Designed miniproteins, single chains. Designs and how they scored, part 66

Each design is a single chain, and the fold is of that chain. pLDDT is the mean over its residues in the fold that is shown.

## One batch from the design tools (miniprotein)

Design m2287
Fold by ESMFold2-Fast:
Structure m2287 (fold): chain A 83 residues (1-83)
Amino acid sequence: MSKEEIEKEIEEYQEKAQEYIEKKDYKKAGEYFEKVAELAAELYGESHPLVIEAYKLAAEYYEKAKDYEKAKEVYKKIEEAKK
């Protein structure tokens, strides 16, 4: 995909995450923030502030969903990104 197409997809996934937050589907909100982080990492690199922020949001919503295993997995990705 072009850079512009990836940036648009990031924006669409952020909107989806917000939609699921409003529906109180926190697990899906976390999944969409993870997708945002993955696309942003492809575009800007894994250590980019946008990637770290998106992973933090994913982990927060996984914790809110009581999916502690997925939250732990995402926190490990944040640690790897900061190396």
Scores: mean pLDDT 85

Design m2288
Fold by ESMFold2-Fast:
Structure m2288 (fold): chain A 81 residues (1-81)
Amino acid sequence: MSPAEKKVKNYVLSLPEGTEVSYGEVAKATGVSQATARRALRRLEEKGFLERSPRDPNVYVVANGTKATARQLREIAEQIE
């Protein structure tokens, strides 16, 4: 919902499916704070864009673009806030 979350979402969606990302890596790539990146990654996990890594709960894996995720992405456009 925040402007920073949109930057994190756009960055995550630019990555290959199965890419592992930490909040620190996302923060550096998007220019947001680590705290903001951490919150945004948790929300993206709740929305189905990311999955938690079983190796490290602070690391997320980019979802493989399931049909549900693609549909949700279209619905999360500015028309559904």
Scores: mean pLDDT 69

Design m2289
Fold by ESMFold2-Fast:
Structure m2289 (fold): chain A 65 residues (1-65)
Amino acid sequence: SALRQRAADLLLAHAAEMARRMGVSPATVRRVGELLRQGVPAAEALARAGIDPEAAQRAGVELAT
């Protein structure tokens, strides 16, 4: 979806900032972004990268409309 594509692009463009907010490495954030671009569902992409969805939400990710 367009929203998933935008989320992937933001994660890839701002990997270092997102990594600081989530307490993970920038490489981990980039992996999530790549998986989202490949069409992997958000929950599965986070799980494969070792990030729980609550950590992503607490990092200040805006809720998609």
Scores: mean pLDDT 70

Design m2290
Fold by ESMFold2-Fast:
Structure m2290 (fold): chain A 110 residues (1-110)
Amino acid sequence: MSKEAATRIGSLAAAHVQAGDEEAARKAVIDYLMKELGVSREEAEKMVDRARKAADEAISLFEKQGIATPATRAALYGLAVAAEVEGKEIVISLDANGNPVVEVRPRPPP
């Protein structure tokens, strides 16, 4: 998968989340995966659900640290979608100072 295509759909999803329309973000990602990548609707729904879950877990950690904003939520959602499209995932950790760190890593095999 090209990084440019993944970034593009991630940015589109982030824009919808920033506007407060997470259902439009979900629909845009599913439509892209089915139309452009040829995945089944069932697989596309699983992919977008994994991305949303990862983004929600990330934003929850950022909220606990008092640094979450609507822009932070949109950015994390877009990053999670882009990672999923590339067959990767976002991983949240704390650095040595207790600050949340978001990394994009290859998805572990099923």
Scores: mean pLDDT 76

Design m2291
Fold by ESMFold2-Fast:
Structure m2291 (fold): chain A 78 residues (1-78)
Amino acid sequence: MEEKKKEAEEKIEEGKKLIIEGGATEGLGRMYGSSLRLDPSLEEEGRRRTEEGEREGRRLREEGEKKIEEAKKELEEL
């Protein structure tokens, strides 16, 4: 039982890291996109970069949240 608890706790930590990475990815994409949009000729590229960062960040956060939920269920069954 202790080993399964440690595995579940490790999954929670992995999920937390993915959520943090997702937030960072979204923030970096937004910042980079905003920087490009300071040049009117790069407005479309800036929007695309922001959208890509937001999409990837959302994916990472969803993956992290899913891992945390699965690990919490494993802990509750112990």
Scores: mean pLDDT 82

Design m2292
Fold by ESMFold2-Fast:
Structure m2292 (fold): chain A 92 residues (1-92)
Amino acid sequence: EAELRRRLAQLRSTLRGLEREKKFYEDMKKMTPEEVAELLEKNGMHPDLAELFKKMTPEEHKKYLDEQIKKINEQIDSVRAEIARLEAELAR
């Protein structure tokens, strides 16, 4: 039971991280590829992605971000399902 509570706390932390990552990509969709590349370079983040984004059209950029958001949504759904299962087990 103590292990179930610790696992739930860990999963809830993971869920918050995934929701924050999703928002990051959603915010990037509101920017041009050039603006995103500049932001990443200025913060020393993902230099390979910054270079890739500079070469992307706005349509390719949107498609890439939509695919990343879809993957994160699938992970969020999986984590939420696991949380629900463990909460049910803990209540038993």
Scores: mean pLDDT 81

Design m2293
Fold by ESMFold2-Fast:
Structure m2293 (fold): chain A 79 residues (1-79)
Amino acid sequence: SEFLDEVNQKLEELERMAEADAPLDVLRQKVNEWKEEFDKKIEELAKVDPEQAEKLRTLYEQFKKAADIILAHHERRRA
């Protein structure tokens, strides 16, 4: 799935940045930028292909949960 590959790529990039000890605010900003990208893609896709939009929404929810875990782990390392 193209959407699954995109979600996995973004999560891998986030983990790479965390391992490189990027500041937490930078990681949060990157996640927020990707959330805005997904929201826009879902909105545009819903206009032409509601079925694909629902698939992307499901993957986006998985992305949000995984990103939250990565951010929480990074925050704990600095506590």
Scores: mean pLDDT 85

Design m2294
Fold by ESMFold2-Fast:
Structure m2294 (fold): chain A 66 residues (1-66)
Amino acid sequence: GLFQSMEEAREFIRETVFRLTGRELSDIDVDSVINLIERLTGVSVLEMTKEFVEHILRVLLRRAQA
């Protein structure tokens, strides 16, 4: 995957959500988001590109704000 570690994936998700929404996620919330993405895709986040993870986050956030 494009992520070098699970910590890099957590930091990317935290930063991306903050950039898109202005909201800071707790560590528990970040892990919940990772679990949701992996459950929806059937793929480990470590096998995903940063662009693909951002795309999924944008879709999920759009649905939450609809």
Scores: mean pLDDT 83

Design m2295
Fold by ESMFold2-Fast:
Structure m2295 (fold): chain A 68 residues (1-68)
Amino acid sequence: MPSLEEMVERILGLLEESARLQHTHGDDPEARARLQRLSEEAQRLIDELLARHPGVEIPDIEVPELPA
């Protein structure tokens, strides 16, 4: 299983990529699809991290949401 450190690094990497895409390519349909996938993956990893390490403090993690 990935370590706590590896999971945090992966989550941060996904969020950084999401933020970059959101501000650079927010209106591109391919970028929007990519943002949705990155957001979903980051959320799954956050949920898994919290389940495996209850009580860990997660810094302010903003998962970008696409408008419905």
Scores: mean pLDDT 68

Design m2296
Fold by ESMFold2-Fast:
Structure m2296 (fold): chain A 114 residues (1-114)
Amino acid sequence: SMQKQLQELEQRTKELRSLSDAQKAAIRAQARAALDAAEATTDPVEAFRLARRSVSLLSDYLNAGAPVTDDDIAMLRRAIDVLERSLRETTDPELKLEISSALTGAASLLTAAK
């Protein structure tokens, strides 16, 4: 139900906001490492997995109440670029749908972060 989804979102936000500054910094560092790995790989499937991981970690970092920086916006744009590359290079129709969904999510997060 919509009420259950709202309660789960509120609870997760409270949990993320209770993280220490060191734990929040670790999430951001993991997001950057995943993005760097995504850009370094020539495998579009691996690039997709790593870029999706980076976006998920950045979403957690921002939802933890960390101030949005230009570097965070730049990381989201880089992740979108990797996802777009993966979409162009992937021939699997099911994976193309998954990458398109991830792109929509990343674009929404970028819009919310601005």
Scores: mean pLDDT 85

Design m2297
Fold by ESMFold2-Fast:
Formats: sequence, structure tokens, C-alpha cells
Structure m2297 (fold): chain A 82 residues (1-82)
Amino acid sequence: SLKEEVELAAEGGRRLARGLRARGIALDPSLAERLRAVEEEAIRTIEEGLRNPETGFELIQEAADRVAEAYRAAVEAARAAA
């Protein structure tokens, strides 16, 4: 389901960030702040989408895309720093 897809993306991103920290790789503070903001917004969007499924489909898709893009940028930044 779309809810599971978005939840998995957000959880995967959180695991990635914690995994990097556990391995001593620091994320830029501004990037970490953006990731947290994107995750919070995605959670709110899921709640709105579930309340109105017909209108919410586009909101959930947009939230998923934003989470994916934010974590892609974080991975690229981490690789560049390593």
C-alpha cells in the first residue's frame, strides 16, 4: 500500500542516517535538519491522504518523492565526504 511504501522510505532514511552516525560519518547539520523536516511533513501528509483517499493520492506521492530526493542527496553528500 502507499502508506507502507512511504513509511518504509522514511524508516529506511532514518536507519541510513543512524547507520552513518554509528560508523562515524557525520552529516552536515543543515542536511540533517532538512531530512528531519521532510520526514515530519511526510508523516502529516500520510495522515491527510488517509483521511481523504481521492485527494490524498497526489499528496502521498509528492511526499514520497520528497523523501526519496532528500535521502538521495544525503547519500551523495556522505559519499563525497568519505
Scores: mean pLDDT 66

Design m2298
Fold by ESMFold2-Fast:
Order: C-alpha cells, then sequence, then structure tokens
Structure m2298 (fold): chain A 72 residues (1-72)
C-alpha cells in the first residue's frame, strides 16, 4: 500500500470514528461535543478525498458514510 493510500484510509477511519463519537454525544444530549466531532469527521472526509486518486468519489463516499453513521 502506498503512503497516499495509507493516508486516505487513515483519514477515512478517523472520520468514521468521529462520526460515531458525534452520534454518542448527540444521544447523551451533548450537542456541543456532537457538533465538534461531526466537524472533525467532515474535515477527515475532506482530507481522505485529497489523498485519494479519485478525490470526488472518495469524498462523496466518505461523507455519505459519516452521515449514515451519525444518523443512526
Amino acid sequence: MSMQQQQMQQHRQLGLQHARQAREARDRGDDESAERHLNLALTHASQAGWASSDPDATLRETVAQVQATYDE
């Protein structure tokens, strides 16, 4: 795996982790923490896109996964 692919995968994983933390914060009524984690998740989604050989597809897919994770 190239460094670029590794960076993309790491940012995707961090984005999903923050999306899950945002959901957990939302579920306990901590709206401030939920917003902070959701913003971090979207930032990592953007960084995954920029590290990707297909930035538009990777960004779209990662944002969709972040949103799906948060909406549960």
Scores: mean pLDDT 84

Design m2299
Fold by ESMFold2-Fast:
Structure m2299 (fold): chain A 72 residues (1-72)
Amino acid sequence: IQAYTDDMTQTLTSIPGIDQSTADQIVNYRVNYIQSLQNNDSDGRQQSRDNINSIIDGLSQDSQDQWFRGQG
């Protein structure tokens, strides 16, 4: 988990408009998503996706494009 979060934080902070606070929130939701998979919590998985999408939708279109490229 920590290796994934470190790599993800570096990728996120390289995107214009994503500050460290925003990156920390996205990483937290991603960790929650993984934990929800392990705990068989489908509601937690959906909430994590929705929260990440909400944050990304709040960014500039340029930042969204870089996010999709990095995550896709």
Scores: mean pLDDT 73

Design m2300
Fold by ESMFold2-Fast:
Structure m2300 (fold): chain A 100 residues (1-100)
Amino acid sequence: AELGRRGLELGEEGLRLAKTGTDEGSRQGGLLAALGGNLASRAVEQNPDDEEARRLGREAGELSLEAGLLAVKNGKTQEAISAGIAGALSGAGALFVASL
């Protein structure tokens, strides 16, 4: 539950930063999304039968995926684009794990 809540918090902040449309916002947003998605996946994996953990994992995954995709779209440096890819993949992974 704690990891799921932290993943959601990081996904929300990552999306907020990615929505700025700046290269730095994309870099930071992508990195936060990558961490948020990873924590969300871990939360679901640790408690696969916990409906709350799965709900938090899905929500965090959705936000992290959106943040990562925005970071790729608006990123101008290799660092920002790479962070966005990591965020999108982590978010997608959390969604997949939460859907099992």
Scores: mean pLDDT 85

Design m2301
Fold by ESMFold2-Fast:
Structure m2301 (fold): chain A 87 residues (1-87)
Amino acid sequence: MSNEAIAAKILTIADVDGDGKVSVDEVISAMELILGRKLTDEEVEEIRNAIKKSDKDGDGKLSKAELTEAISLLPKELVERLKEGLK
C-alpha cells in the first residue's frame, strides 16, 4: 500500500538509531526530502495533528504502524505528492 511505502521511506531516512521509531521532527524532515521542498506551516500543522492522533503510547515516537496510520489521516493532496516523491 502507498501509505505503508511512504512510512517505510520515512523510517529509512529518519531512523538513524535502528529502533524502528521516528520523532515528529524527523518525520517532517523526511517528508521534505521526499517532496524535494519545504513543507508549509499548514502542512506541518496537519502532520503534527495526524501524529498526535496516531501516537497511542504517548512516547513522542512513532512506530511504522503508527506512522502508516498518521499518513492515512493526512489530506489526500499531500499523500499523493508524497507518493510521487517515492518515484
Scores: mean pLDDT 77

Design m2302
Fold by ESMFold2-Fast:
Structure m2302 (fold): chain A 89 residues (1-89)
Amino acid sequence: MEEKEKILEEAAEEESKQQGIPFEEALKEIKEAFEKHPNKEDFLKLLKIYLEFTKELEKWKKTESEEEVRKKIEEYAKKYSEEVKKLIE
């Protein structure tokens, strides 16, 4: 499905930026993780949460001070970890 491929590609672009690795390598890692995951729907939900975080982060960097961006990163990381725990215990 096109939506699935788009989510995987968007996640790969962000992973490439975060790890400092080529997009093709990040895309391979994410696709491999997706194929190995026992619940593909939960994996896609986690990627959507990650992508929402990265979109908000880009928004914050344009409008907020460096200190405010740092605080929001910490708050979002905490929220993300709680959502991950709900899906995987």
Scores: mean pLDDT 72

Design m2303
Fold by ESMFold2-Fast:
Structure m2303 (fold): chain A 91 residues (1-91)
Amino acid sequence: SEVEEEIQTLEDIAKEKVEEVRKKAKEEKADDVREEALADVKAAANNTIGTSNKLGKELGKKAEEEANKIVKKVEEEIEKILERTKAEEEK
């Protein structure tokens, strides 16, 4: 379905942003890396929810639930990456 394709696109964006965080975590400030990645993922999530709501109310609810889960997973994964990077630099 179109909603499942939108969710898959959001998952791909989320994965890309998490990989960018891994690369930048050693070179940039943690707050800057986190804020940039989360802003991009949240913007993509809002677009997915908005598009799905135009397709139907029930499809919009499904997209919102799935998008919110993806955003939360990204937040948790980014935090783990940044905490691990900090711990490895603290000798």
Scores: mean pLDDT 82

Design m2304
Fold by ESMFold2-Fast:
Structure m2304 (fold): chain A 67 residues (1-67)
Amino acid sequence: MEEAKLLGVKAAIYVVNGKFDEAKKLIQELFEKHSEEEVKEALDIGRRIAEKYGKLDEFEQVVKEAL
């Protein structure tokens, strides 16, 4: 549970810093290893971080590409 949240946070930080390939790998791991509920919570945290830094659209694009 804490691990899923940390993946969401790290993915958002990578997106904010323009490291889209690294962010995509973390989001893929999140989808592969965690429950739908854990994924949703982690992505919600990631979206909030990305939004704060004006990178929400980039974060959502990486999430779509990770599916």
Scores: mean pLDDT 85

Design m2305
Fold by ESMFold2-Fast:
Structure m2305 (fold): chain A 75 residues (1-75)
Amino acid sequence: SPTQIMSDLYRQSIQLMSQFIQYRDNGDYDQARQVAQQHISIHQQIYSFAVSQGNTDDVSQSQWQIDQINQMMQS
């Protein structure tokens, strides 16, 4: 179902963000970058699905999440 797909993607996003923070806190910047790229990929999937469903809130949220992690990686 659409609800299950979105729930699964958001769950993956949360786990990837936790892994990103752990790798950065440990100074494992190469692993942090790889996990950040996976997080971006998940939010690109959320974005595409949200667009297909006309869900403007999820579209805006996923774009913000992509922009946010890109900024965190460049800092």
Scores: mean pLDDT 85

Design m2306
Fold by ESMFold2-Fast:
Structure m2306 (fold): chain A 66 residues (1-66)
Amino acid sequence: IAAADGLTPEQLRAEIAHYRALLEKYDKEMEEAKKKGDSIKYQQAAVNSVAARLNLAYYEDLLAEL
């Protein structure tokens, strides 16, 4: 349960909102990199997107246990 991990439901929702915003940001960065042909920026945004998705799933799972 989330409270046992030292996180309140409000903090979990804040983390979820944070990672959702990061996913939107990285999606835009990937599209911008594609338009510019910038493979390095695309790879960086893609890797960051995967990390953000994993963190989002983690916090969503914790909130679901409440």
Scores: mean pLDDT 80

Design m2307
Fold by ESMFold2-Fast:
Structure m2307 (fold): chain A 70 residues (1-70)
Amino acid sequence: MFPPHLLVHADKDGDGKVTKEELRATLEREGYKPTDEEVEAIIKRYDKDGDGYVDQAELAEALGLRPEQL
């Protein structure tokens, strides 16, 4: 699985939400070549609301970090 620290850079809007596009772009910039299926799998794993976004609170819960640290 992709390193958790990359998720810190995925929230470019600073609204506490990470989109599929932001996550994919961040992973690609860090030298990974994620498929759409891989990015969707990450989003689905952490998207409890089903709105297509992952809240920083959801990521923090999964990674053991506080939202302020994402």
Scores: mean pLDDT 60

Design m2308
Fold by ESMFold2-Fast:
Structure m2308 (fold): chain A 78 residues (1-78)
Amino acid sequence: MAARLAAGLEQVAAAERGLEELKRAVEEGKVSREEALRGLERLLGELDRLREEYADLPEVQARLERLEEEVERFKEEL
């Protein structure tokens, strides 16, 4: 369990950083809205995979749910 939980939390943390970097790139005009939307769709696909992979780990699930809400909110702002 320890190795699997650690791997899951690390992957979620990486996804969280990816969203934050994408938000900054959009605010700074470094990427187009279309490029940002493609990035968000790829991120959502990764979140779906992580949700299935770590379905039995509530700590991972809770962070993924929160991150998905942030992604959807950001998509509405684009």
Scores: mean pLDDT 84

Design m2309
Fold by ESMFold2-Fast:
Structure m2309 (fold): chain A 106 residues (1-106)
Amino acid sequence: SKEEIIKEVEDLIFKATLKIMFELYNLEPDNEDALIDLVNRLGELTEKIVEAINQGKSKEEILKIFREGIDEILKWAEENLSPEAVEIVRTILDELFKKIEEILNK
């Protein structure tokens, strides 16, 4: 059902967000404001994906919205985080993208 897909997508993004928070607090504890901004950006992306699913957009359209949102977050990260933190965020979000693609292909 749409509700089950939404729940799985929200759970995966939430787990990715927690992993990012853990890794970045350990790496850059003095950069809390940027980390809060990153969490908010991930929340906004979650809302966009949930809305796209509720509107009955195709898996291809949903994945495009998600990829574009990740790319916007990574561009923001390159301007606000250390290069090491950017690579952690990139790695986690690329893994997240693959997991969401797998759910949408079910």
Scores: mean pLDDT 89

Design m2310
Fold by ESMFold2-Fast:
Structure m2310 (fold): chain A 75 residues (1-75)
Amino acid sequence: PTAAEFERALIERTHPKFGSLYYKSEVLDVAEEMGLDREKVEEVIERTKVSENLVSRSDLLRALVEEGLVTGTPV
């Protein structure tokens, strides 16, 4: 999948209070739905998390591109 496709799937799961922050479980659900390697996505989440349970969309997308899990570059 592309970075843009992954970002779109994350936006569909955006909690109004958190804006660009997502629960780790929501990110893993999107990764599984899009056929990404769950274990590699979990490693990316651990490196990019802003708290124990929250991940920033922009940091996550950059790291997913850097690891080759998605193609392209997020805006």
Scores: mean pLDDT 76

Design m2311
Fold by ESMFold2-Fast:
Structure m2311 (fold): chain A 89 residues (1-89)
Amino acid sequence: SDVQQLLQQAQQLYDQAQSLLDTGITTGSVNDFRQALDLAQRALDLAQQAIRLGQDNPSDVDLIRQSQRIMGGSLAIRTQSLNLVQSQS
């Protein structure tokens, strides 16, 4: 389904954002924090699209719940990455 495709893309971007955030923390790379911020924003946007598209379909309830978890996680990565970018300025 379109919801499932959006969720899969959001999950991949979320996983990449988390990896870059973790690497940036370990290495002190501000560029990794900037990339994590960008990827987290993209993951958030796709998760929100998945929620919007599937919200009125009972068959998509589990996909919507997964999308909501990715949305929450992406917001957390976005906030942390933004704070780390700002602290390096």
Scores: mean pLDDT 87

Design m2312
Fold by ESMFold2-Fast:
Structure m2312 (fold): chain A 69 residues (1-69)
Amino acid sequence: MERVEEAVKRAEEAIKEASKRTPLEYYGDMADAYGAAATVAEREGHQELAEKFRKLADEYRKKIEELSK
């Protein structure tokens, strides 16, 4: 459980550092990271975490859509 969340937090920090230039890239990288984490959590039976990560991935994808709208 906490391992997946820690991996996501580490990815988030790395993405923030690498993608500070462009919010669009930041949102895209975050959406991808949360999407992958949701898949892993679901396969491991952590349904509540999978739902949380899916919602976060969708929110970041929505932010990209809003920027492009």
Scores: mean pLDDT 75

Design m2313
Fold by ESMFold2-Fast:
Structure m2313 (fold): chain A 87 residues (1-87)
Amino acid sequence: GEYEELKKEIEELIKEIEELIKELEKLSSSPEVKELILEAEVQIGLARIVFGVEKLTGEPQIELMKKIKEKLEEIKKKLEEKLAELK
């Protein structure tokens, strides 16, 4: 269903973002890169908190999951743009 698809998409986005963070850390230690990595880690943390709440309550938070996906897609784009700039 919609919830299961959103959860899978968010889990894949988190994995992709974590891989981008590792590549950025290898290329730069600048304050700008560190700030962007911190922003990404905060968004991942928020997604994991929501997954934890859903696991405890058994109630899907579809609208909140959609907002989390949108924010993770935005941060992924920022990380990809910064990585391209540094290469």
Scores: mean pLDDT 82

Design m2314
Fold by ESMFold2-Fast:
Structure m2314 (fold): chain A 86 residues (1-86)
Amino acid sequence: VTMPTIIPLTPEELQELVDILKEVPKEKLQKLIENLEVVAPPEVVQELKQALENDDIEAFAFVFGNYTKSVLKTDPVEELKKLFVN
């Protein structure tokens, strides 16, 4: 079992993601989780579901950002933009 290196979000990156995610309807965030269920580990999906259930946008941004940076090796902001481009 390979433990992936977690690349933590800076406070500035986290705040930027929080600001973007606050503008996203809960319905679209739920759809993001559904899309991630196909490719992401169950633990990541569960953490995102819990954050959304608790209306904890900061926790959602943290989990999503760390997953996209560490596992997908992509910019979390660009991944969010893909959701807005229907």
Scores: mean pLDDT 73

Design m2315
Fold by ESMFold2-Fast:
Structure m2315 (fold): chain A 74 residues (1-74)
Amino acid sequence: MELSEEEKKEAIEKAIKALDSPSSAIRLAAIHELSKFGKEAGEEAVKKLEELVKNDPSEAVRAAARKALEIIKK
C-alpha cells in the first residue's frame, strides 16, 4: 500500500493511540500495523509495546507485542 511520509506518521500516531483501547482486538490490530513500519514506528511505539508485554491481560496481545518489538528494534 502506498503511504506518504505524512500518511505514515498519521498511521503510526493512530496505531499508538489504539494501543490504549479497552478492546483487545483493536490493540492487536494496532500492534500488527506498527510492526509493518519497523524502526520507523519510533520510540513512543516501542515504549507502549513494552507496557503491553508486561501489563496486557490478553496473551495474544502480549505475544504480538513481543514479536512487534523484535521487528521494530532490529
Scores: mean pLDDT 81

Design m2316
Fold by ESMFold2-Fast:
Structure m2316 (fold): chain A 67 residues (1-67)
Amino acid sequence: MAEAESELLAALVRKDLARAKEALRRLGYDLPEDASLEELEKAYAELISKRLREAVDRALARREALK
């Protein structure tokens, strides 16, 4: 899954909308058929925020398990 996020970022940097849409669809995001670059960038920002929250939650769970 981290690989798909890296592919998405690379596609956005190169402004490759087709690859960016494909990466977002593989990550489970439903995009409008005519999604703009700005909408793809917003979807990426939401994805990173969600992944960061999940990573924090996992780290806290590991600390509790090690008590």
Scores: mean pLDDT 73

Design m2317
Fold by ESMFold2-Fast:
Structure m2317 (fold): chain A 58 residues (1-58)
Amino acid sequence: FEKGVEAARPYLSEEQYRELEEKAREIEEKKPFMSEEEYNQAVEEFDNEVVRAILLGA
């Protein structure tokens, strides 16, 4: 998560970066309370948001 967001940082607005960083942190914090399926779904949604932000550019 963090490495992906950090790599995308130059292509993201400050607001987008903050939102993605918060989401990544929230997912990691909630991981012990999530099912494997819930965690995988959250990861996939997060990855899709990062890719979309990169594709749109800064």
Scores: mean pLDDT 73

Design m2318
Fold by ESMFold2-Fast:
Structure m2318 (fold): chain A 71 residues (1-71)
Amino acid sequence: SEEEELKELLEKLVEKAREAAEAGDALGAAVQEVAVASVLAAAKSAKAPESVIEAAEKALEEVARLTDEAE
C-alpha cells in the first residue's frame, strides 16, 4: 500500500541518516534530513493519512537530532 511504502521509505531515510551520523558524515546526514522534510511536505500536500504524516514528523525530528549530533 502507499501508506506502507511511505513508512518504509521514511525508515530507510532515517537509517541512512543514522549511518552517516555514526560515520561523522554531517553532510550525508543533512542530505537525509532534507529528503525526510521533502517527504513530509509531499505527504501534507497530498493529504496523506494522519498516521503517515505523524511518521514523517517523527522521522524528521529524529534525523534533525542526528544531523545536529554529527556536526
Scores: mean pLDDT 82

Design m2319
Fold by ESMFold2-Fast:
Structure m2319 (fold): chain A 76 residues (1-76)
Amino acid sequence: SLQEVRDRITELFLKYQRGEKTPEEVLDELVEMLRKIGAEDLAEKYRERFKNAKTEEEKVQVIAEAASDLLRLVEE
């Protein structure tokens, strides 16, 4: 359900804040969730941007944008 996906995103961010997941692991989970809701183009876009990110700051920005888009899509 939409509520379960939203809760999962929240859990994922808490794990990231606690150091239980790396930026790469967080992105992998977000990409998988995007694919499951049919947002294949967004999933591919964020995977490519993360792969090409040269700095830690850039990687974190990609994750933040992916999570924001995913939350926006599932809130409807």
Scores: mean pLDDT 81

Design m2320
Fold by ESMFold2-Fast:
Structure m2320 (fold): chain A 65 residues (1-65)
Amino acid sequence: IEISWREEGGVRYAVATDGDVVGEVDVSDLSDEEAREKALQALRERQEYVKKLLEALKKLLELLK
């Protein structure tokens, strides 16, 4: 997982990526440590969403006969 910083129009963003999925958060009012945690949380929330979709699909396949 890589974390990068971006600034646009006076707004600061933290970007966390695992190569395929990206979590980006406006962190203008946050410390560097808080910004990193928020970006990682956004990335994990996207990963968890994908995981739940896969589990739902798996359950559907078990019901198909």
Scores: mean pLDDT 75

Design m2321
Fold by ESMFold2-Fast:
Structure m2321 (fold): chain A 55 residues (1-55)
Amino acid sequence: SLEEAVAAKDWDTAELMYAVLSSSTDPALQAEYAALPAEVKATLEAQIAARRAER
């Protein structure tokens, strides 16, 4: 559903889900993070960086 959140441009939900997946120590969640398409990761990282660059 992270990919669906990105497609819907629900950045609050997508950022939260990405943070959980990227910081998880659960092997299943680590596999899910590794399986994310590179374009989805790039879009999320760019969006998070842009939001954090706002003062």
Scores: mean pLDDT 74

Design m2322
Fold by ESMFold2-Fast:
Structure m2322 (fold): chain A 89 residues (1-89)
Amino acid sequence: KTFTLVLKTWGEQEMMSVAIAEIAATGKVSKLAALILSALFNISLEELKPGDKAKVTVNGVELTTSDSKEEARARVLSNLPTTIVLTLL
């Protein structure tokens, strides 16, 4: 699969910021990772199955996601520049 980075509108960023604040207040950190991935690539964590050959493009550089959904989440998040993550939230 190929994933494309999606820029948020200002209104969408405000809604995401509120959702993140609620998640932080409740301590559900794992849900925050799912929210970030959904916001950036319009995907859910459940869409990344073990064995899926997925790649994403960030700043013109192709990133290949891992073979498992957990590894794919970790690789995508760890390889995103903080500025991009903050901009899309």
Scores: mean pLDDT 48

